# Ledger of designs, part 98: designed miniproteins, single chains, continued (3)

Each design is a single chain, and the fold is of that chain. pLDDT is the mean over its residues in the fold that is shown.

## One batch from the design tools (miniprotein)

Design m11392
Fold by ESMFold2-Fast:
Structure m11392 (fold): chain A 58 residues (1-58)
Amino acid sequence: APEVRTLEFVVPADEVERALATLRAAGYEILRVEVVPEGDQARVTLVATAPPPAAEAL
């Protein structure tokens, strides 16, 4: 079953979309996003489905 995870981070306000794109590229499926401006920064709270834990054996 997909693992649902809550992530919270702070980035410059102009970097929010880039941060979201990076997470999507890493395999996260963003289910919900909340952005709270904090001066020149933004606090981003995500609910996302984490990529499946790959039992990456060599």
Scores: mean pLDDT 75

Design m11393
Fold by ESMFold2-Fast:
Structure m11393 (fold): chain A 106 residues (1-106)
Amino acid sequence: MMEELEALARAMMAAAGNEDPEVARLVAELLARLLEAGVEAGLGPQGADSLVLLTEPLDPELAAFLEEVRARLEALGYTFVLLDLDVGSAAAIEAALAALRAERAA
């Protein structure tokens, strides 16, 4: 799991134009923690210098961990944005992803 998440984080960050290994490591740690907590979340870079996390409401321990990750990312000059996952946004993302998969299968 962690090895796969680290590879995924590096690939995602490189695709967005960010090759800082420390940023990729922090993203991998974030993904691992969210998965272990069972949190419904969407994570993606917004260009080379920012990361967006959409998530359901977090417990205080997980929220504190996100603040630590944000502080470390900001120290590297990387912006971290946390947004609430709402039903409308989730449905729109899922519909778009399903349409893209259907198009690729054709």
Scores: mean pLDDT 70

Design m11394
Fold by ESMFold2-Fast:
Order: structure tokens, then C-alpha cells, then sequence
Structure m11394 (fold): chain A 78 residues (1-78)
């Protein structure tokens, strides 16, 4: 899955599929030795996981903030 797919899934609020896509993108970028892309995907993944945790706890403001930050990080990579 490419970064564009993960971005689309975050915009659709499909956090579970977005997280899976980011984990794949991180593995691929790491295998390719692209340290800049790997760092960006790792940060987006961290933020997406924090968004999921906040949503599960009913903290919708924290969920929105982390989701928006994850989207921002991915857009900067694309």
C-alpha cells in the first residue's frame, strides 16, 4: 500500500486500515533504505495510533488533533 492510500483512509476515518497501510509503507521504506520516508511514516503511524486510542476512549477532540497531524505529516511526504 502506498502513502497516498494511507492518506485517503485517514481522510475517510478508517483508522484500522490506515494504520495497516502505514505499517506496510514503513516496512517498504525501511527495506529500501529510505530513512527520510521511513521516519515520516513512523511519525504518521504513531499519530494514527494515538488518534485511534483517543477515539476508543471517547476523546473526540484529541482524536481530531492526532488525525489531522497524521494527515499533515503524510501530505508533507507526498
Amino acid sequence: MLAEEALRLLEQEDLEKAIAGLELALRVSTQQGNEEAAAGFREALRLAKKAKEAKEKGDMETYKRYREEAIRVLRELL
Scores: mean pLDDT 82

Design m11395
Fold by ESMFold2-Fast:
Structure m11395 (fold): chain A 63 residues (1-63)
Amino acid sequence: SMAFREAVRRGREAGLSDHTIAMALASLREPDPELSQQLRDSLGEKREEAMRIAEEALRRAEE
């Protein structure tokens, strides 16, 4: 999707792995709040940056 491509591009610029970005995007699309939280928690120290990039990419894709 366009959101994934944009998030991966920005994530690579920030030094994040494609896997980390994929997990952040998956957490935002996950309807189960428990599983969504588990995905976010798995990001560890990269959580804030990865979630910010994923949220921005999804917002831009909706525009």
Scores: mean pLDDT 81

Design m11396
Fold by ESMFold2-Fast:
Structure m11396 (fold): chain A 92 residues (1-92)
Amino acid sequence: SLEELKKELEAFFDRLIAVLEAMGKTDQAEKLRKVRDEALKALDEGNTEELSKKFQEMADIIKEAITNPERAKFYVDLLKKMAELAKKEIEK
């Protein structure tokens, strides 16, 4: 369900923010927190265009914060899968 997916997205974002904070990437963690809040708002509003834009902004933050390209790709690919699931739930 969309409600279950939203809780999974919130948990994913909270864990990712905690990882960035643990890495000392405080500015990136703060930026990710803001974009996460905007993405969750877009999800609540059913705005797939804004949701896609916010997920892309989160992917860019991940790439900047995580210097290892394979680790960055892992998180970005997971984020992309979650974004596609969210869009499909909104469009049902």
Scores: mean pLDDT 81

Design m11397
Fold by ESMFold2-Fast:
Formats: C-alpha cells, structure tokens, sequence
Structure m11397 (fold): chain A 80 residues (1-80)
C-alpha cells in the first residue's frame, strides 16, 4: 500500500514537470517566431504569460518553477 502511494506521487510529480515544460516550450516557440532571441527576455516573458494566463502573481510562478526543480532533483536522487 505505501509503495503504491509513493509510485503515484512520483508519477504525479513527473507528469506535473512534463506538463509545465510543455507549456513553457510552446510559449518559447511563439516568442522565437516573434523574433525575441534574448534568453533573459524570453524567460521574463514566459513568467509574465504564465502569470497572466493563470491569474497568479509572478512570485507564485517563480516559486512553482523552483518547487518543480526541487522535485526533479529529489526524483534524480531516488534513481541514483
């Protein structure tokens, strides 16, 4: 039972990271098509677009990205 819950949590975390990265990549492709080539401008625009689309503060977007990065690091540690 505990292992099944852990496996579900791991899968949910992986799916969340994948879905977030897919959204970011779609936004990045749109920015590249608009001629925005500066990586810092791209990053700031991605955060702003996510903030606007979901109606959440930029600080919340940045925290969510940090939480996903921390989750990925923990998943990597479980495989190492």
Amino acid sequence: MDKDILDLMIKTAQDSIKNYNNIKNDILKQLLQQGLLDPQVQRDKIYQILSDRFGIPLSTVRRHEQDLQDTQQRLDQLNG
Scores: mean pLDDT 77

Design m11398
Fold by ESMFold2-Fast:
Order: sequence, then structure tokens, then C-alpha cells
Structure m11398 (fold): chain A 84 residues (1-84)
Amino acid sequence: AEEAAEALEKAADALEKAGMPKVAKFLREVAEQVRAGKLSPFELEVIAGILRIVGGVLRQIGEDEAAEALFEAADALERLAKSL
């Protein structure tokens, strides 16, 4: 859980740097829910899928650092879902 929450916070920091503070705030809220154990395995997998789609779009527009951070957060969420 902590690894996934840290990956989400790192992605939020990259999104703020890329000029997306509202999306960054949302990811920090998701990180808190991950730490609290409030998300089901299915919800973790759905969120990971959304982050992969958003990361793909960001990579296409040249926001490579934010895209990589989102892909890392998605991987961490999928690992957490499989461990539950």
C-alpha cells in the first residue's frame, strides 16, 4: 500500500510541475484512500487503467516525466491489487 501511495504522490508532483494542479490534488486524495485501505482490488485495477490512458496522452504531447510517473503509479496499483 505505501509503495503505491508514494508512486501516486510522485505522479501528483510531476503533474503539478506540468501545470495540472487539480489532477495532482485528485491523485493525492487517491493516495490517502490507498493508505487507508479503502479501495477494492477492482477499483485499484480500474484506476491503474485510467492512469495508463492519461500517461499515454501526456507522452504524445511531450510531458514525458509526468507520463512515466503515471505508468509507475499504475504498475504499483496493479501490484497492490494482486497482493489483496
Scores: mean pLDDT 82

Design m11399
Fold by ESMFold2-Fast:
Formats: structure tokens, sequence, C-alpha cells
Structure m11399 (fold): chain A 71 residues (1-71)
């Protein structure tokens, strides 16, 4: 849901402020799963991420969250 995405964005911001790389990666992975599962549309996610970036200065894209690892 949108509320779950907003909560994960807040967790991401807190992890960045704390320097907690494990918490950051966990939040990013959960956001990616939420988008990939269709529980949040790519359009809604893009809007929320852009809003969050304006508030915090930390930018992440839907493409980055949903991209499979490239080896």
Amino acid sequence: SREELERLLDEMAAAVDAGDGDALLRALDKMGELIRSGRVSRREASRALRRHARRTGFEVTVEALTRPPVG
C-alpha cells in the first residue's frame, strides 16, 4: 500500500542518517518487492520517491529498486 511505501521511505531515511547499511539495504529490498508484486503501482512509487527526495535530498528511482542484480 501507499502507507507501507511511505513507512519504508522513512525507514530508509533513518538508516541513511544512522549510517546503517544493513537497514538501508533491507528497506530498499522491501520497497522493490512492494513495487514488483504490484501492491504499489510504478506511477505511485515514482511520485512517492520524488516527494521523499524533495524532503530529504536522498534520491532513489523505481528502476533502481526493481532492477535485477547485474553480474
Scores: mean pLDDT 76

Design m11400
Fold by ESMFold2-Fast:
Structure m11400 (fold): chain A 98 residues (1-98)
Amino acid sequence: MEKKEREKRKEEAFKELKKYVNEEEAEKLAELYVEVEELVRKRELTEEKAEEYIKEIKALIEKGQPDKEEKEKLIKGAENAIRAALLGVKAEKEGTLE
């Protein structure tokens, strides 16, 4: 990912995430989300890396979101998004439809 595009993607993620978590944790989450996006684009997202990102994202959400129900919803959403991205990378590597 180009440096300028990466910075824009991080800012977009940060603006969305700060609605749901504290600003400090939102900035860290935005960085992790952009790192996952870069790994997806490079087809370098592995199951091991996906689980490491899920663990780190979960810890940040648990720290930055005081509402238990909102916290559980955000964690589940992040897990689902990262696992879906991993499945997409695996499908591309296995030559699904091209």
Scores: mean pLDDT 78

Design m11401
Fold by ESMFold2-Fast:
Structure m11401 (fold): chain A 66 residues (1-66)
Amino acid sequence: MSVEEAKKAAENAKKAAEADGGSVEVEVTDEKLILKAKNGKVYEADIKDAEAVNKALTGAVIDGSA
């Protein structure tokens, strides 16, 4: 996916976690998406791998909401 698509998806994930009283920190580079959940778990995915990005976003929201 594109960097812009990754940023939008990450922003949506952060918003979803915050809605459940959690938090997720997001960092997007040209190559990687890095997500840090409130519980200290870190998820990393290559932006070129859309499936890996979606899996990381889902995991970060679940752990960020806990």
Scores: mean pLDDT 76

Design m11402
Fold by ESMFold2-Fast:
Structure m11402 (fold): chain A 88 residues (1-88)
Amino acid sequence: DIEEEIKKELGLKEVQVTEFEAHGEKYMQITATFEVESDEEAEEKKEKLIKYLEEKFNWEVVSEMPPIYLRDEDGTPLVVIGLTVKKK
């Protein structure tokens, strides 16, 4: 399970991976939720995610969503990172 592998390796609170096809090419939409305390930490976690996907799966990030900041039920600060990657 690709979601479980990403979640375990990067210590994510949540990850969703959705496969889709466009113009005969396969893509993955990746939505990852991290606990963060700063904008800098959010950017660092995004870069770690991108590097992991590129090195482990040989995927290319083709689109990045702006980070979404929110809090959970306990007030823990979270960031949601959305990426579209090309799967060969």
Scores: mean pLDDT 79

Design m11403
Fold by ESMFold2-Fast:
Structure m11403 (fold): chain A 56 residues (1-56)
Amino acid sequence: MDDLMRQIGDLHDQRVTLRKQMDTARNNGDTVTAENLQNQIDTVNGQIDTLTLQLG
């Protein structure tokens, strides 16, 4: 099993969780938490892109 594929999968799951948390924060009017979660999503997206480039 390719460790890169597992890491990419884990990051995709993390991104889904962060998006749900961000949507909840936005719905509650918690702009600061939503902004922090968006920054975390951006970080995860960068990690996915980097690992995907290493894979292909």
Scores: mean pLDDT 83

Design m11404
Fold by ESMFold2-Fast:
Structure m11404 (fold): chain A 58 residues (1-58)
Amino acid sequence: MRSSRGVTEEDLRRYASLSELEKLRLYVENAIEVLKKTGKVTPVLEEELARIDELLAA
């Protein structure tokens, strides 16, 4: 995909099949990537991703 939406329906289907933390991690990671493509980035989302990654590592 060239510049289609950052989140595809296939991505959402995979997201729905994962554990709650893994779903949230994928959602936040994908949201960050989409926002970066539109020139928007929030540090809050990147911090949230880091926290989720820490929880998954625990």
Scores: mean pLDDT 68

Design m11405
Fold by ESMFold2-Fast:
Structure m11405 (fold): chain A 81 residues (1-81)
Amino acid sequence: KEEIEKLIKEYEEEKQRLVSDLNAAVAEHRREIAEAKQKDPELYEKVKAETDARLRAHADEVGKRFEEIEKNLEKKLKEYL
């Protein structure tokens, strides 16, 4: 049905946007680690640990957003099924 197809497409697009945002964050944090390594090897260990922790927190947040999107889709689909 057209209504169901539209809902699925909208949720797939939202998920793709979240993945793109996460990939951009990963690339940025990777640059921070590389820059710290070149400038100060002693500072590198601290920056790496902090950047890794921030990436994990960001990934967890994206995971929660995916769960919200899936729950909302399931709820809306029940209205049409």
Scores: mean pLDDT 77

Design m11406
Fold by ESMFold2-Fast:
Structure m11406 (fold): chain A 80 residues (1-80)
Amino acid sequence: SAQEQALTVAVQAVLSKIDPALPVDPEVKVIAGQMLKDLPKLQASAEVKTLLREAFEKIQQGGVALSDVENLAKAVKPFY
């Protein structure tokens, strides 16, 4: 779906720009905010939506750990 494609593109953009040792890029925070708005439209399980919500909320707030990046990658794997 268009939502799945947009999610995949957004996750790839986030993963390519995130370094847990550095401050989160403002562009990445904007992507995370947009994905949080679109998350209710995604046809996915409650568990996947929870993982995506938690990861994007942390990214938007500028606090992200390597484990959050791993959880994000794991949550979107079914859409690849």
Scores: mean pLDDT 71

Design m11407
Fold by ESMFold2-Fast:
Structure m11407 (fold): chain A 90 residues (1-90)
Amino acid sequence: MSDEERKELGRRYLESLGFPRERAEEMAEVAVRWLTVTAPKVLANPELLAFAEELARELEPEAERASELERAELGVEAARRLEEAVRAAE
């Protein structure tokens, strides 16, 4: 599956949650960058993996009480924070 196909699938999913098209497209782009660029770099770096695990633990209580739509927003914010951590480590 191409990055373009991944973005389209993500956009459709996010629109099904109630996001407007423009916001869904932006969020899908962040999600595809997470899958194709950021996550492989995090998994290859023990310090970044530890940071990701800590971030997940911090966000778990909020995610548990969040709606599916709010969980999608939270996931995108977490992905952005990890993108910044990857850039700082390079």
Scores: mean pLDDT 81

Design m11408
Fold by ESMFold2-Fast:
Structure m11408 (fold): chain A 74 residues (1-74)
Amino acid sequence: DEVEERILEVIRRRGGEASLGEIVRETGLSRSTVRRALRRLEKEGRVLRDRGRNVYELPEVHVEELKAAVDRVT
């Protein structure tokens, strides 16, 4: 969970999208640890992977319910 939160923080900090390399650099975690956490987040629908650009996005940021989401808003 800490790993997931750290990754989400990095993506949020970068405007809602970040590459694997950026996440690895910012978190200081190994690539394997980051990949594992990203797969978990992707499975939960918390992030989407752009297959062409090798970046991860926060899909929640794009939903119309964003203004109503005061809990875990980022």
Scores: mean pLDDT 70

Design m11409
Fold by ESMFold2-Fast:
Structure m11409 (fold): chain A 97 residues (1-97)
Amino acid sequence: HMEEIAKEFKKLGLENPERFKPLADLLDITPEELINRIADIISGKKPLTDEDREVLARLLGLDPDEVKSAKEAIERFKEKHGLSDDPKELAEAILNA
């Protein structure tokens, strides 16, 4: 499930990299690098660091203290916005947050 969300997010993010420019500029990386980093975190390929927790919190509009894991952050985001478990719906909502 998390791998499917990461795949859809990466696809949509790379089609709309300008959405990530403000956060990427803050981190001194490219939007494409940020999108790949977030996708790796969501899929569990990369462990969640303190910096990654801040990144996910800003992306999802959550408090960093609510981001205990990528899965829990996505579940909190889903609950906050009344979203389904559909990976495409979740990915589109994350891009529009």
Scores: mean pLDDT 80

Design m11410
Fold by ESMFold2-Fast:
Structure m11410 (fold): chain A 55 residues (1-55)
Amino acid sequence: SMEERRKRLEEAIKKTLNDLYRISLREQLGEPLPERLRKIMTPEELADYRAALAA
C-alpha cells in the first residue's frame, strides 16, 4: 500500500537524517524529534538516540 511505502521511505530518511539531527538536537538536549519521525521510532530507538545525544 501507499502507507507501507511511505513508512519505509520515512525509515530510510530518518537513518540519513539521524547524524545531522543529532548534531542539531545537541543544543536542544531532551527535545523530542519531529512528530513524523517520533511516530515511526520505537521507544528503544528514542532512548538510544537520547543517550547518544547525552554522550
Scores: mean pLDDT 60

Design m11411
Fold by ESMFold2-Fast:
Structure m11411 (fold): chain A 118 residues (1-118)
Amino acid sequence: SHMEEQAVRALQEGARALTAVADETIRKIRELYEKGASDEEILKVFEEGVEKMVQLAREMKERALSLGAPQELVDAALQGLFDYIRQRVLDELRRIGASPELIEKVKELLDKARQEVL
């Protein structure tokens, strides 16, 4: 139906917005590492990026549900997005040689964000 098409578009638009923020956050982190920034400065950029991702995820969820998307479909889409972003962020941190302590803090931050939306 037309409403189903609109709901799918809302999920697709939300996914693009979320991944764009994740990509920008990863880019900023890479630049900070190249400049020798502290773990605290890097974590702050992640916190700001995650806060924006949570906002966008909530907007995506509310819009998709208002357009008649089933709750289980919206939750599955958000779970998949957060899992994808988590993998990409952690892979980048490992690639640039981030400390185990920073990697664990970033994992906790992303896992908390997922819980706030789901």
Scores: mean pLDDT 88

Design m11412
Fold by ESMFold2-Fast:
Structure m11412 (fold): chain A 65 residues (1-65)
Amino acid sequence: MTVDEVGAFLEARVGREGAGRALMEVLEHIAAGDFAGAVAVLQSAGFSEAQARAAVEALAATVEV
């Protein structure tokens, strides 16, 4: 899953403003080393556990690039 796909998936489920807020919360959890918290934010936005984990991995990879 790419970062763009994560953004589009969030926007489709929680709207543009909700997607931006959820994405910021996920990135804050990743920056804090709270992978489980990042997954929980995405699950609350409608992601399955597997989708949430794949999305967090994609977002974490973007921080390094």
Scores: mean pLDDT 77

Design m11413
Fold by ESMFold2-Fast:
Structure m11413 (fold): chain A 93 residues (1-93)
Amino acid sequence: LLEKIKELGKKFSLSEEDIKFLIEALSSPDPEVRAEAARLLNRFAGQVPVSAIPKLVELLSDPDPEVREAAKAALEALSLFYPEAKKALEELL
C-alpha cells in the first residue's frame, strides 16, 4: 500500500482511479499510509475532487500529529480551489 502511494508520487498528474485510491488510503489503519496519502492530495490539489474534503476534515482530529499536519496542509491547498475547504479550516481556527 505505502509502495503504491510512493509510486503515485513519481507521476506529474493523477488519474481518477489514482485519486480514488488516495482518498480510500486516508482510511488506512497505518498512520504512515494516511499521512502519505494526504501529502499526495496536497501536492496534486488541483486534481482532487471536492468529495475528498470531508475525509481530510476528519483527519484534522487524527491521533497521529503527522497525519493532522498533512491533512491541514492538503485542506489549505484545496482552499485555493474550493470554498468548502476554506470554510472547514476557518471553523477549526
Scores: mean pLDDT 80

Design m11414
Fold by ESMFold2-Fast:
Structure m11414 (fold): chain A 68 residues (1-68)
Amino acid sequence: KLEELLEEMRRLVDELRAATSLRQIAELLSRITEVAKEALGLDPENSEARALLDEARRVALELVEQLQ
């Protein structure tokens, strides 16, 4: 169900915030994107799914800059 996908996205974003390597960041962002596509496939107007995907992209960029 949509709620289960949103809950999975929230867990993955929290895991992304704790990522310490470029590989881990890439793997988690890929998984978040996949789950987001599934959630948006069920509800294309879902603002939470879009917000979580945007947050994941922002966190990933921030972490990549810090690891250089």
Scores: mean pLDDT 84

Design m11415
Fold by ESMFold2-Fast:
Structure m11415 (fold): chain A 74 residues (1-74)
Amino acid sequence: SLRFPVLEAGEAGDAEAARRAAEAAAQYFLSQGFPPSSVVQLLRDEAAELEAAGLREAARAVRDVATSLEQKAA
């Protein structure tokens, strides 16, 4: 699922791995025809879970991916 690789990378404390997982997940779901707004929301939800777990740098990396996608979709 979209959620699992991003959360696992973030829980390992690897913000760069979390960013790459979020980018890969976004690219995959966009290629499957999911609307950008839905993908942005999924990434924001995953970032919120990372932040709740105290993984602030990983959460920020995932939020940055979501923000970049939102700007491209505008």
Scores: mean pLDDT 78

Design m11416
Fold by ESMFold2-Fast:
Structure m11416 (fold): chain A 84 residues (1-84)
Amino acid sequence: SEKEKLEGIFENYQREIDAAIAAGDQEAAVELVESMLKLAKKYNDKELAKRVLEWIDRVIAAATDPEVIERAQKLKKEAEEFLK
């Protein structure tokens, strides 16, 4: 099903985000959560969007680059707006 396919994609994104955070690759981490949010919005899946919000918070918590933090905070606002 489409939901099962999306779940597999999100599992792969989770692993890539965890790897990027562990490596200190803040730019890659924020780009990955942005891509996940775009997929959640495209498929209008609020359950997946809640998971993306959690990943955005993890990126913000791990980030030290002000530009990455600003970008991640913008994505958080977009995700929160989508989840209304």
Scores: mean pLDDT 83

Design m11417
Fold by ESMFold2-Fast:
Structure m11417 (fold): chain A 79 residues (1-79)
Amino acid sequence: MIKASEIDEETLKKLLEGLSKIMDEYNQKILADPEKEREYIEEFQKKVLELIDKSDMPEEVKNRFKKAVEEAAKRLLEE
């Protein structure tokens, strides 16, 4: 069972900060070139998944974050 206390707080903060920066960068790219929105969303998804994979988190926690990212990307593509 994975609990928040089992994750290094420093690692979690760096992950969230990295996610925020990636989101901001790709949001700006989509706004600048909406015709490539799908390509940027797919690239964003891959970058976030790579960031999660580089983290020293338990595999179960990584899988949960990866699934959440995929679901978020699908919603953005459908909107």
Scores: mean pLDDT 73

Design m11418
Fold by ESMFold2-Fast:
Structure m11418 (fold): chain A 78 residues (1-78)
Amino acid sequence: EEEIKELKEKLSERAKKILEKILNYYKVATDTNTPEEEKKKAREEGEKIQKELDELEKEDPENYEILKKILSLLLDKN
C-alpha cells in the first residue's frame, strides 16, 4: 500500500532498523516450525526491541508515532 511506503520513507534509519527487527521477531515468534534455538534468539531480540522503542519514544517521538502507525496498518490487515 502507498500509505505504508510513504510512512517508511519518513522514518529515520534508526526507526527503520527497529521496524525490521519487530517484523522479524513477530514472524519468528508466531511460527510453530521455528527451531527452539531461533525462538530463544527471538525472545532476546524482543527485549532489545522494547528498549529501543522506549528510547525512540523518548528521543524521537515523531518517528515513534510513524513506526506505531506502520505497525498498526500491518498488524490490523486481516
Scores: mean pLDDT 75

Design m11419
Fold by ESMFold2-Fast:
Structure m11419 (fold): chain A 76 residues (1-76)
Amino acid sequence: SLEEAKQRALEAVDKLGEKHPEAAERFRKIVEEADDPFLLEQIANAMEAAIGKTPEEVERLVDAAEKQVELAKKSK
């Protein structure tokens, strides 16, 4: 469900925040605004993969996620 996907994504935000607190704050806002459970699962997977990455790599992932959520708002 959407609620379950959001909960998983928020758990990933908390874990990412241990290494990348600024990126985790941006992802938290993205997760709160997202309403597509499939996209939320992809974002959660990206955050989990990002924990061991450089700040520059993590920033690129945040930018990609923000763009995907914006595009999803216009889905038909």
Scores: mean pLDDT 80

Design m11420
Fold by ESMFold2-Fast:
Structure m11420 (fold): chain A 85 residues (1-85)
Amino acid sequence: MSPEEQRLAEYIEQILEAARKFDYESVRQTLEQLRALIKEILARHPELRESYAVTLRSMGEVLKAMGLDEVGEMLFELADEIKNL
């Protein structure tokens, strides 16, 4: 597990905690940090693009299943952006 993978896991944990508290402002702020980190990783490792897009989409599906449709849609948007870089 790389240091970048651990940082991604920390951002994901922050998003889930904020979403659980209905703190959508913190969700949006952490998503911007996650987006920047993923773009930085993909500039160095473009082969990871499909894997990251799939992971973000799966996370969005889980959040929609929990009734957090707005946050799930934000993750689908990020997944599509990452896939189309």
Scores: mean pLDDT 81

Design m11421
Fold by ESMFold2-Fast:
Structure m11421 (fold): chain A 58 residues (1-58)
Amino acid sequence: SDMEKNVQVSLIIQDWVKNKDKEKAYKELSKIVGEEEAKTILKMAQQGLEQGKKARAA
């Protein structure tokens, strides 16, 4: 398993959450995991953030 790739993915997601630059996050993720996987990762991360908002609002 590529531990380095997993660390880079986590850092890119953290940068996106902080700076809200989705296009930058997609480009950087695509370089590491490819375009299709990058789309899946961003979709899952967005769903996780929305669930977190709902949990705090309840």
Scores: mean pLDDT 76

Design m11422
Fold by ESMFold2-Fast:
Structure m11422 (fold): chain A 90 residues (1-90)
Amino acid sequence: AAGLAEAQRRLASLPKEEQAAVYFTAGGLEYAAGNWKRAAEMFEKAAELDTDLEVKARAYRLSHEAYRKAGDTEKADEMEKKAQEVEAKL
């Protein structure tokens, strides 16, 4: 298998909080590279895996911005709604 498959297997073996941190970092790298859709998907996964409401809200907001840049308005609106729902619990 490609090195990506090994990295994904190792990632899946980590605690969810650590997986969230990896996805958040990956999202930032994809965003910096201009890969908006990939960045958005990574930030979305980070938000889903993390239990910290402040981190979840920030990750959903970053996913929203990245989906907007990718032209995926339906996903962008979904991420904004999720960010607002999480912030309402803060």
Scores: mean pLDDT 82

Design m11423
Fold by ESMFold2-Fast:
Structure m11423 (fold): chain A 92 residues (1-92)
Amino acid sequence: DETLEEIAKNLPKLDEAQFRELMELLADLEFGWREAYEAGKLSEEELLALAEEALERMVEIVENATGSMTEEQMRAIAAEVAAEKRARLAAA
């Protein structure tokens, strides 16, 4: 996917807040919306609409990239967001 490749290419150009928002959108897709779809709580149409909105927001974040981060910082934020989403899912 050309859009995902452009997002990946511009990840180091994001500031901490932009990168965290991007990771939260990815975590919502993987742990929130996908799980709800697999549990029968979302239709395929609803899941696709949410994924489309998430991709549009990710592109907007990348287009407004104003910072610079190390790979270490990116990994730390991604791990924190993923852990937070997993903990929330387990508590539900």
Scores: mean pLDDT 71

Design m11424
Fold by ESMFold2-Fast:
Structure m11424 (fold): chain A 97 residues (1-97)
Amino acid sequence: EEEKRREEELQRLEEEALALQPEVEKALVAAKKLEEEFPGLEITDVEEAYERLMKMIEELEKRTEDPEELEQLRALRRIIERLREGIERARRREAEE
């Protein structure tokens, strides 16, 4: 029955992901550029990964003068922020429960 709650949450996330598909496409392009700029990225834990990704996106935003590239970086930052908030909320609920 708790599994049913997880299924409902996954369905809502899928619906949100489908609605955000154009933003996700832009974010994927920006993610590939991020990996090219910072090869050899090692991730030890989820929180550290998000902090590092956000810092690298900010650095690229400052270096980039191309409006299209800026739009892609902003889309990627928005997606990463939403994912981080979702994970944090889920962890908070599990800890409180």
Scores: mean pLDDT 64

Design m11425
Fold by ESMFold2-Fast:
Order: structure tokens, then C-alpha cells, then sequence
Structure m11425 (fold): chain A 55 residues (1-55)
């Protein structure tokens, strides 16, 4: 699974439960952390699972 596919999957999952503005805010937080910490695809998957569990 590519980094892009993980990002798209997380956004799609968030949009099922959250408003567009809330989903975009969560995505912005996740992507900010990914950029700052130079995350791998696996680390992004783990954070995405954590964020989905909070819903």
C-alpha cells in the first residue's frame, strides 16, 4: 500500500463519520506530524488506525 493510498483511505473513513471541515482538520494534523517526523507508510497507517479508533 502506498503512502498516497493510506492518506486517501483515512480521508474516506473520516468523511463517513465527520463533516468535511472536521475531516480536513484531522487530516491536516496527521499530515503535519508525518512531515515533521518524516513518517514511513507504516507509521502513517498506525496513526490512521489511532485516529479512526477515536471516532
Amino acid sequence: MSFEEVVQQLLDDLLKVLSRDEALRVMQEVMSKADENKWSTQQLLDEGRKRRAEL
Scores: mean pLDDT 77

Design m11426
Fold by ESMFold2-Fast:
Order: C-alpha cells, then structure tokens, then sequence
Structure m11426 (fold): chain A 80 residues (1-80)
C-alpha cells in the first residue's frame, strides 16, 4: 500500500541518519519488493542529502546487509 511505502521511506531515511545500517538496508529491501521505483528514488534522495565526506562510508556500511538487487540500486544512486 502507499502508506506502507511511505513508512518504509521514512524508516530508511531515519535509519541512515542514525547510522543504523542494518535497519536501513532491510527497509530498502522491503521497499524494493513493494515498489522498485520508490526504492530507487528514496536511495537517490538520501545520497543527494548526505555530506560528500559521508557518502563512501555510508555506502560501504550498507552493502553487507543488502541482497544483490538492492545493492545494484544503491550503487547506481551513489554513482550519481
């Protein structure tokens, strides 16, 4: 549902801010299963809002918790 998609976007954003990368990764994976386009957009939005100094460390911290498909979305978002 749209409400569930919005909740997962908020969980992802907050978890990244809190450096809770396991929760962030799980939220992104669930969001991707429900709405791949929303997952891509929220990942791009979060990456764009991160300080440049924090981007690489955030990316590397999220990777171990992601499946291959979700990792590809994150990689594309960080490549922009």
Amino acid sequence: SEDQVEELKQIFKQAVKDKDYETAAKALQQLHKLDPEAAKKVAQEVVASLPEADRESTYQSLLPHLDAESAAILEQAFAE
Scores: mean pLDDT 82

Design m11427
Fold by ESMFold2-Fast:
Order: sequence, then structure tokens, then C-alpha cells
Structure m11427 (fold): chain A 91 residues (1-91)
Amino acid sequence: MEKRLEAEILEALAAMLAWLAKQAIEKGDEEAALELVERMAEIGREIVELGDEESAKRVIELLEELAEAAKGKSPEVQEAAEKAVKELKEL
């Protein structure tokens, strides 16, 4: 139960970071968006290590949504989010 609670807290944190990253993309703050994507990737790796597939899948979905939000606005943010999705799916 402790690992599940930890994974749920990490998922909630990733969702907050995803919202902030989307705002950064909309404002053209590429540096902030890249930092937030990297933080989400770190959280995704921690969730995978906890063995929580449901929460890991949710973080992947949030990163896929960010890649779509960055499409046509920031190629670097789109590439970073797509790379994070690929790396998490290979774990």
C-alpha cells in the first residue's frame, strides 16, 4: 500500500507539472517547458521503479499530450516530450 500511495502522489505531481509545462509552451517559455518535461520524465522513472503500471501509463499520457501541445510551437519541447515517452515505454 505504501508504494501505491507514493505512486499516486508522484502521478498528481506529474499532472501539476504537465499543467505548468502547457502554460509555459503557450507563453513561449521554452526553457521552463523543457525543465518541466525533464522533471516529469524523472517522476515517470520513479513510478516505473515502484512497479505501478497505471500511474506510469498516466505520466506517459501527460507527456504525449505535451508533445501534441508543443507541435508547431516548439520543436525542442516536442522532441523532449517524445523522447521521454519512448524512454519510459522501454523501461
Scores: mean pLDDT 85

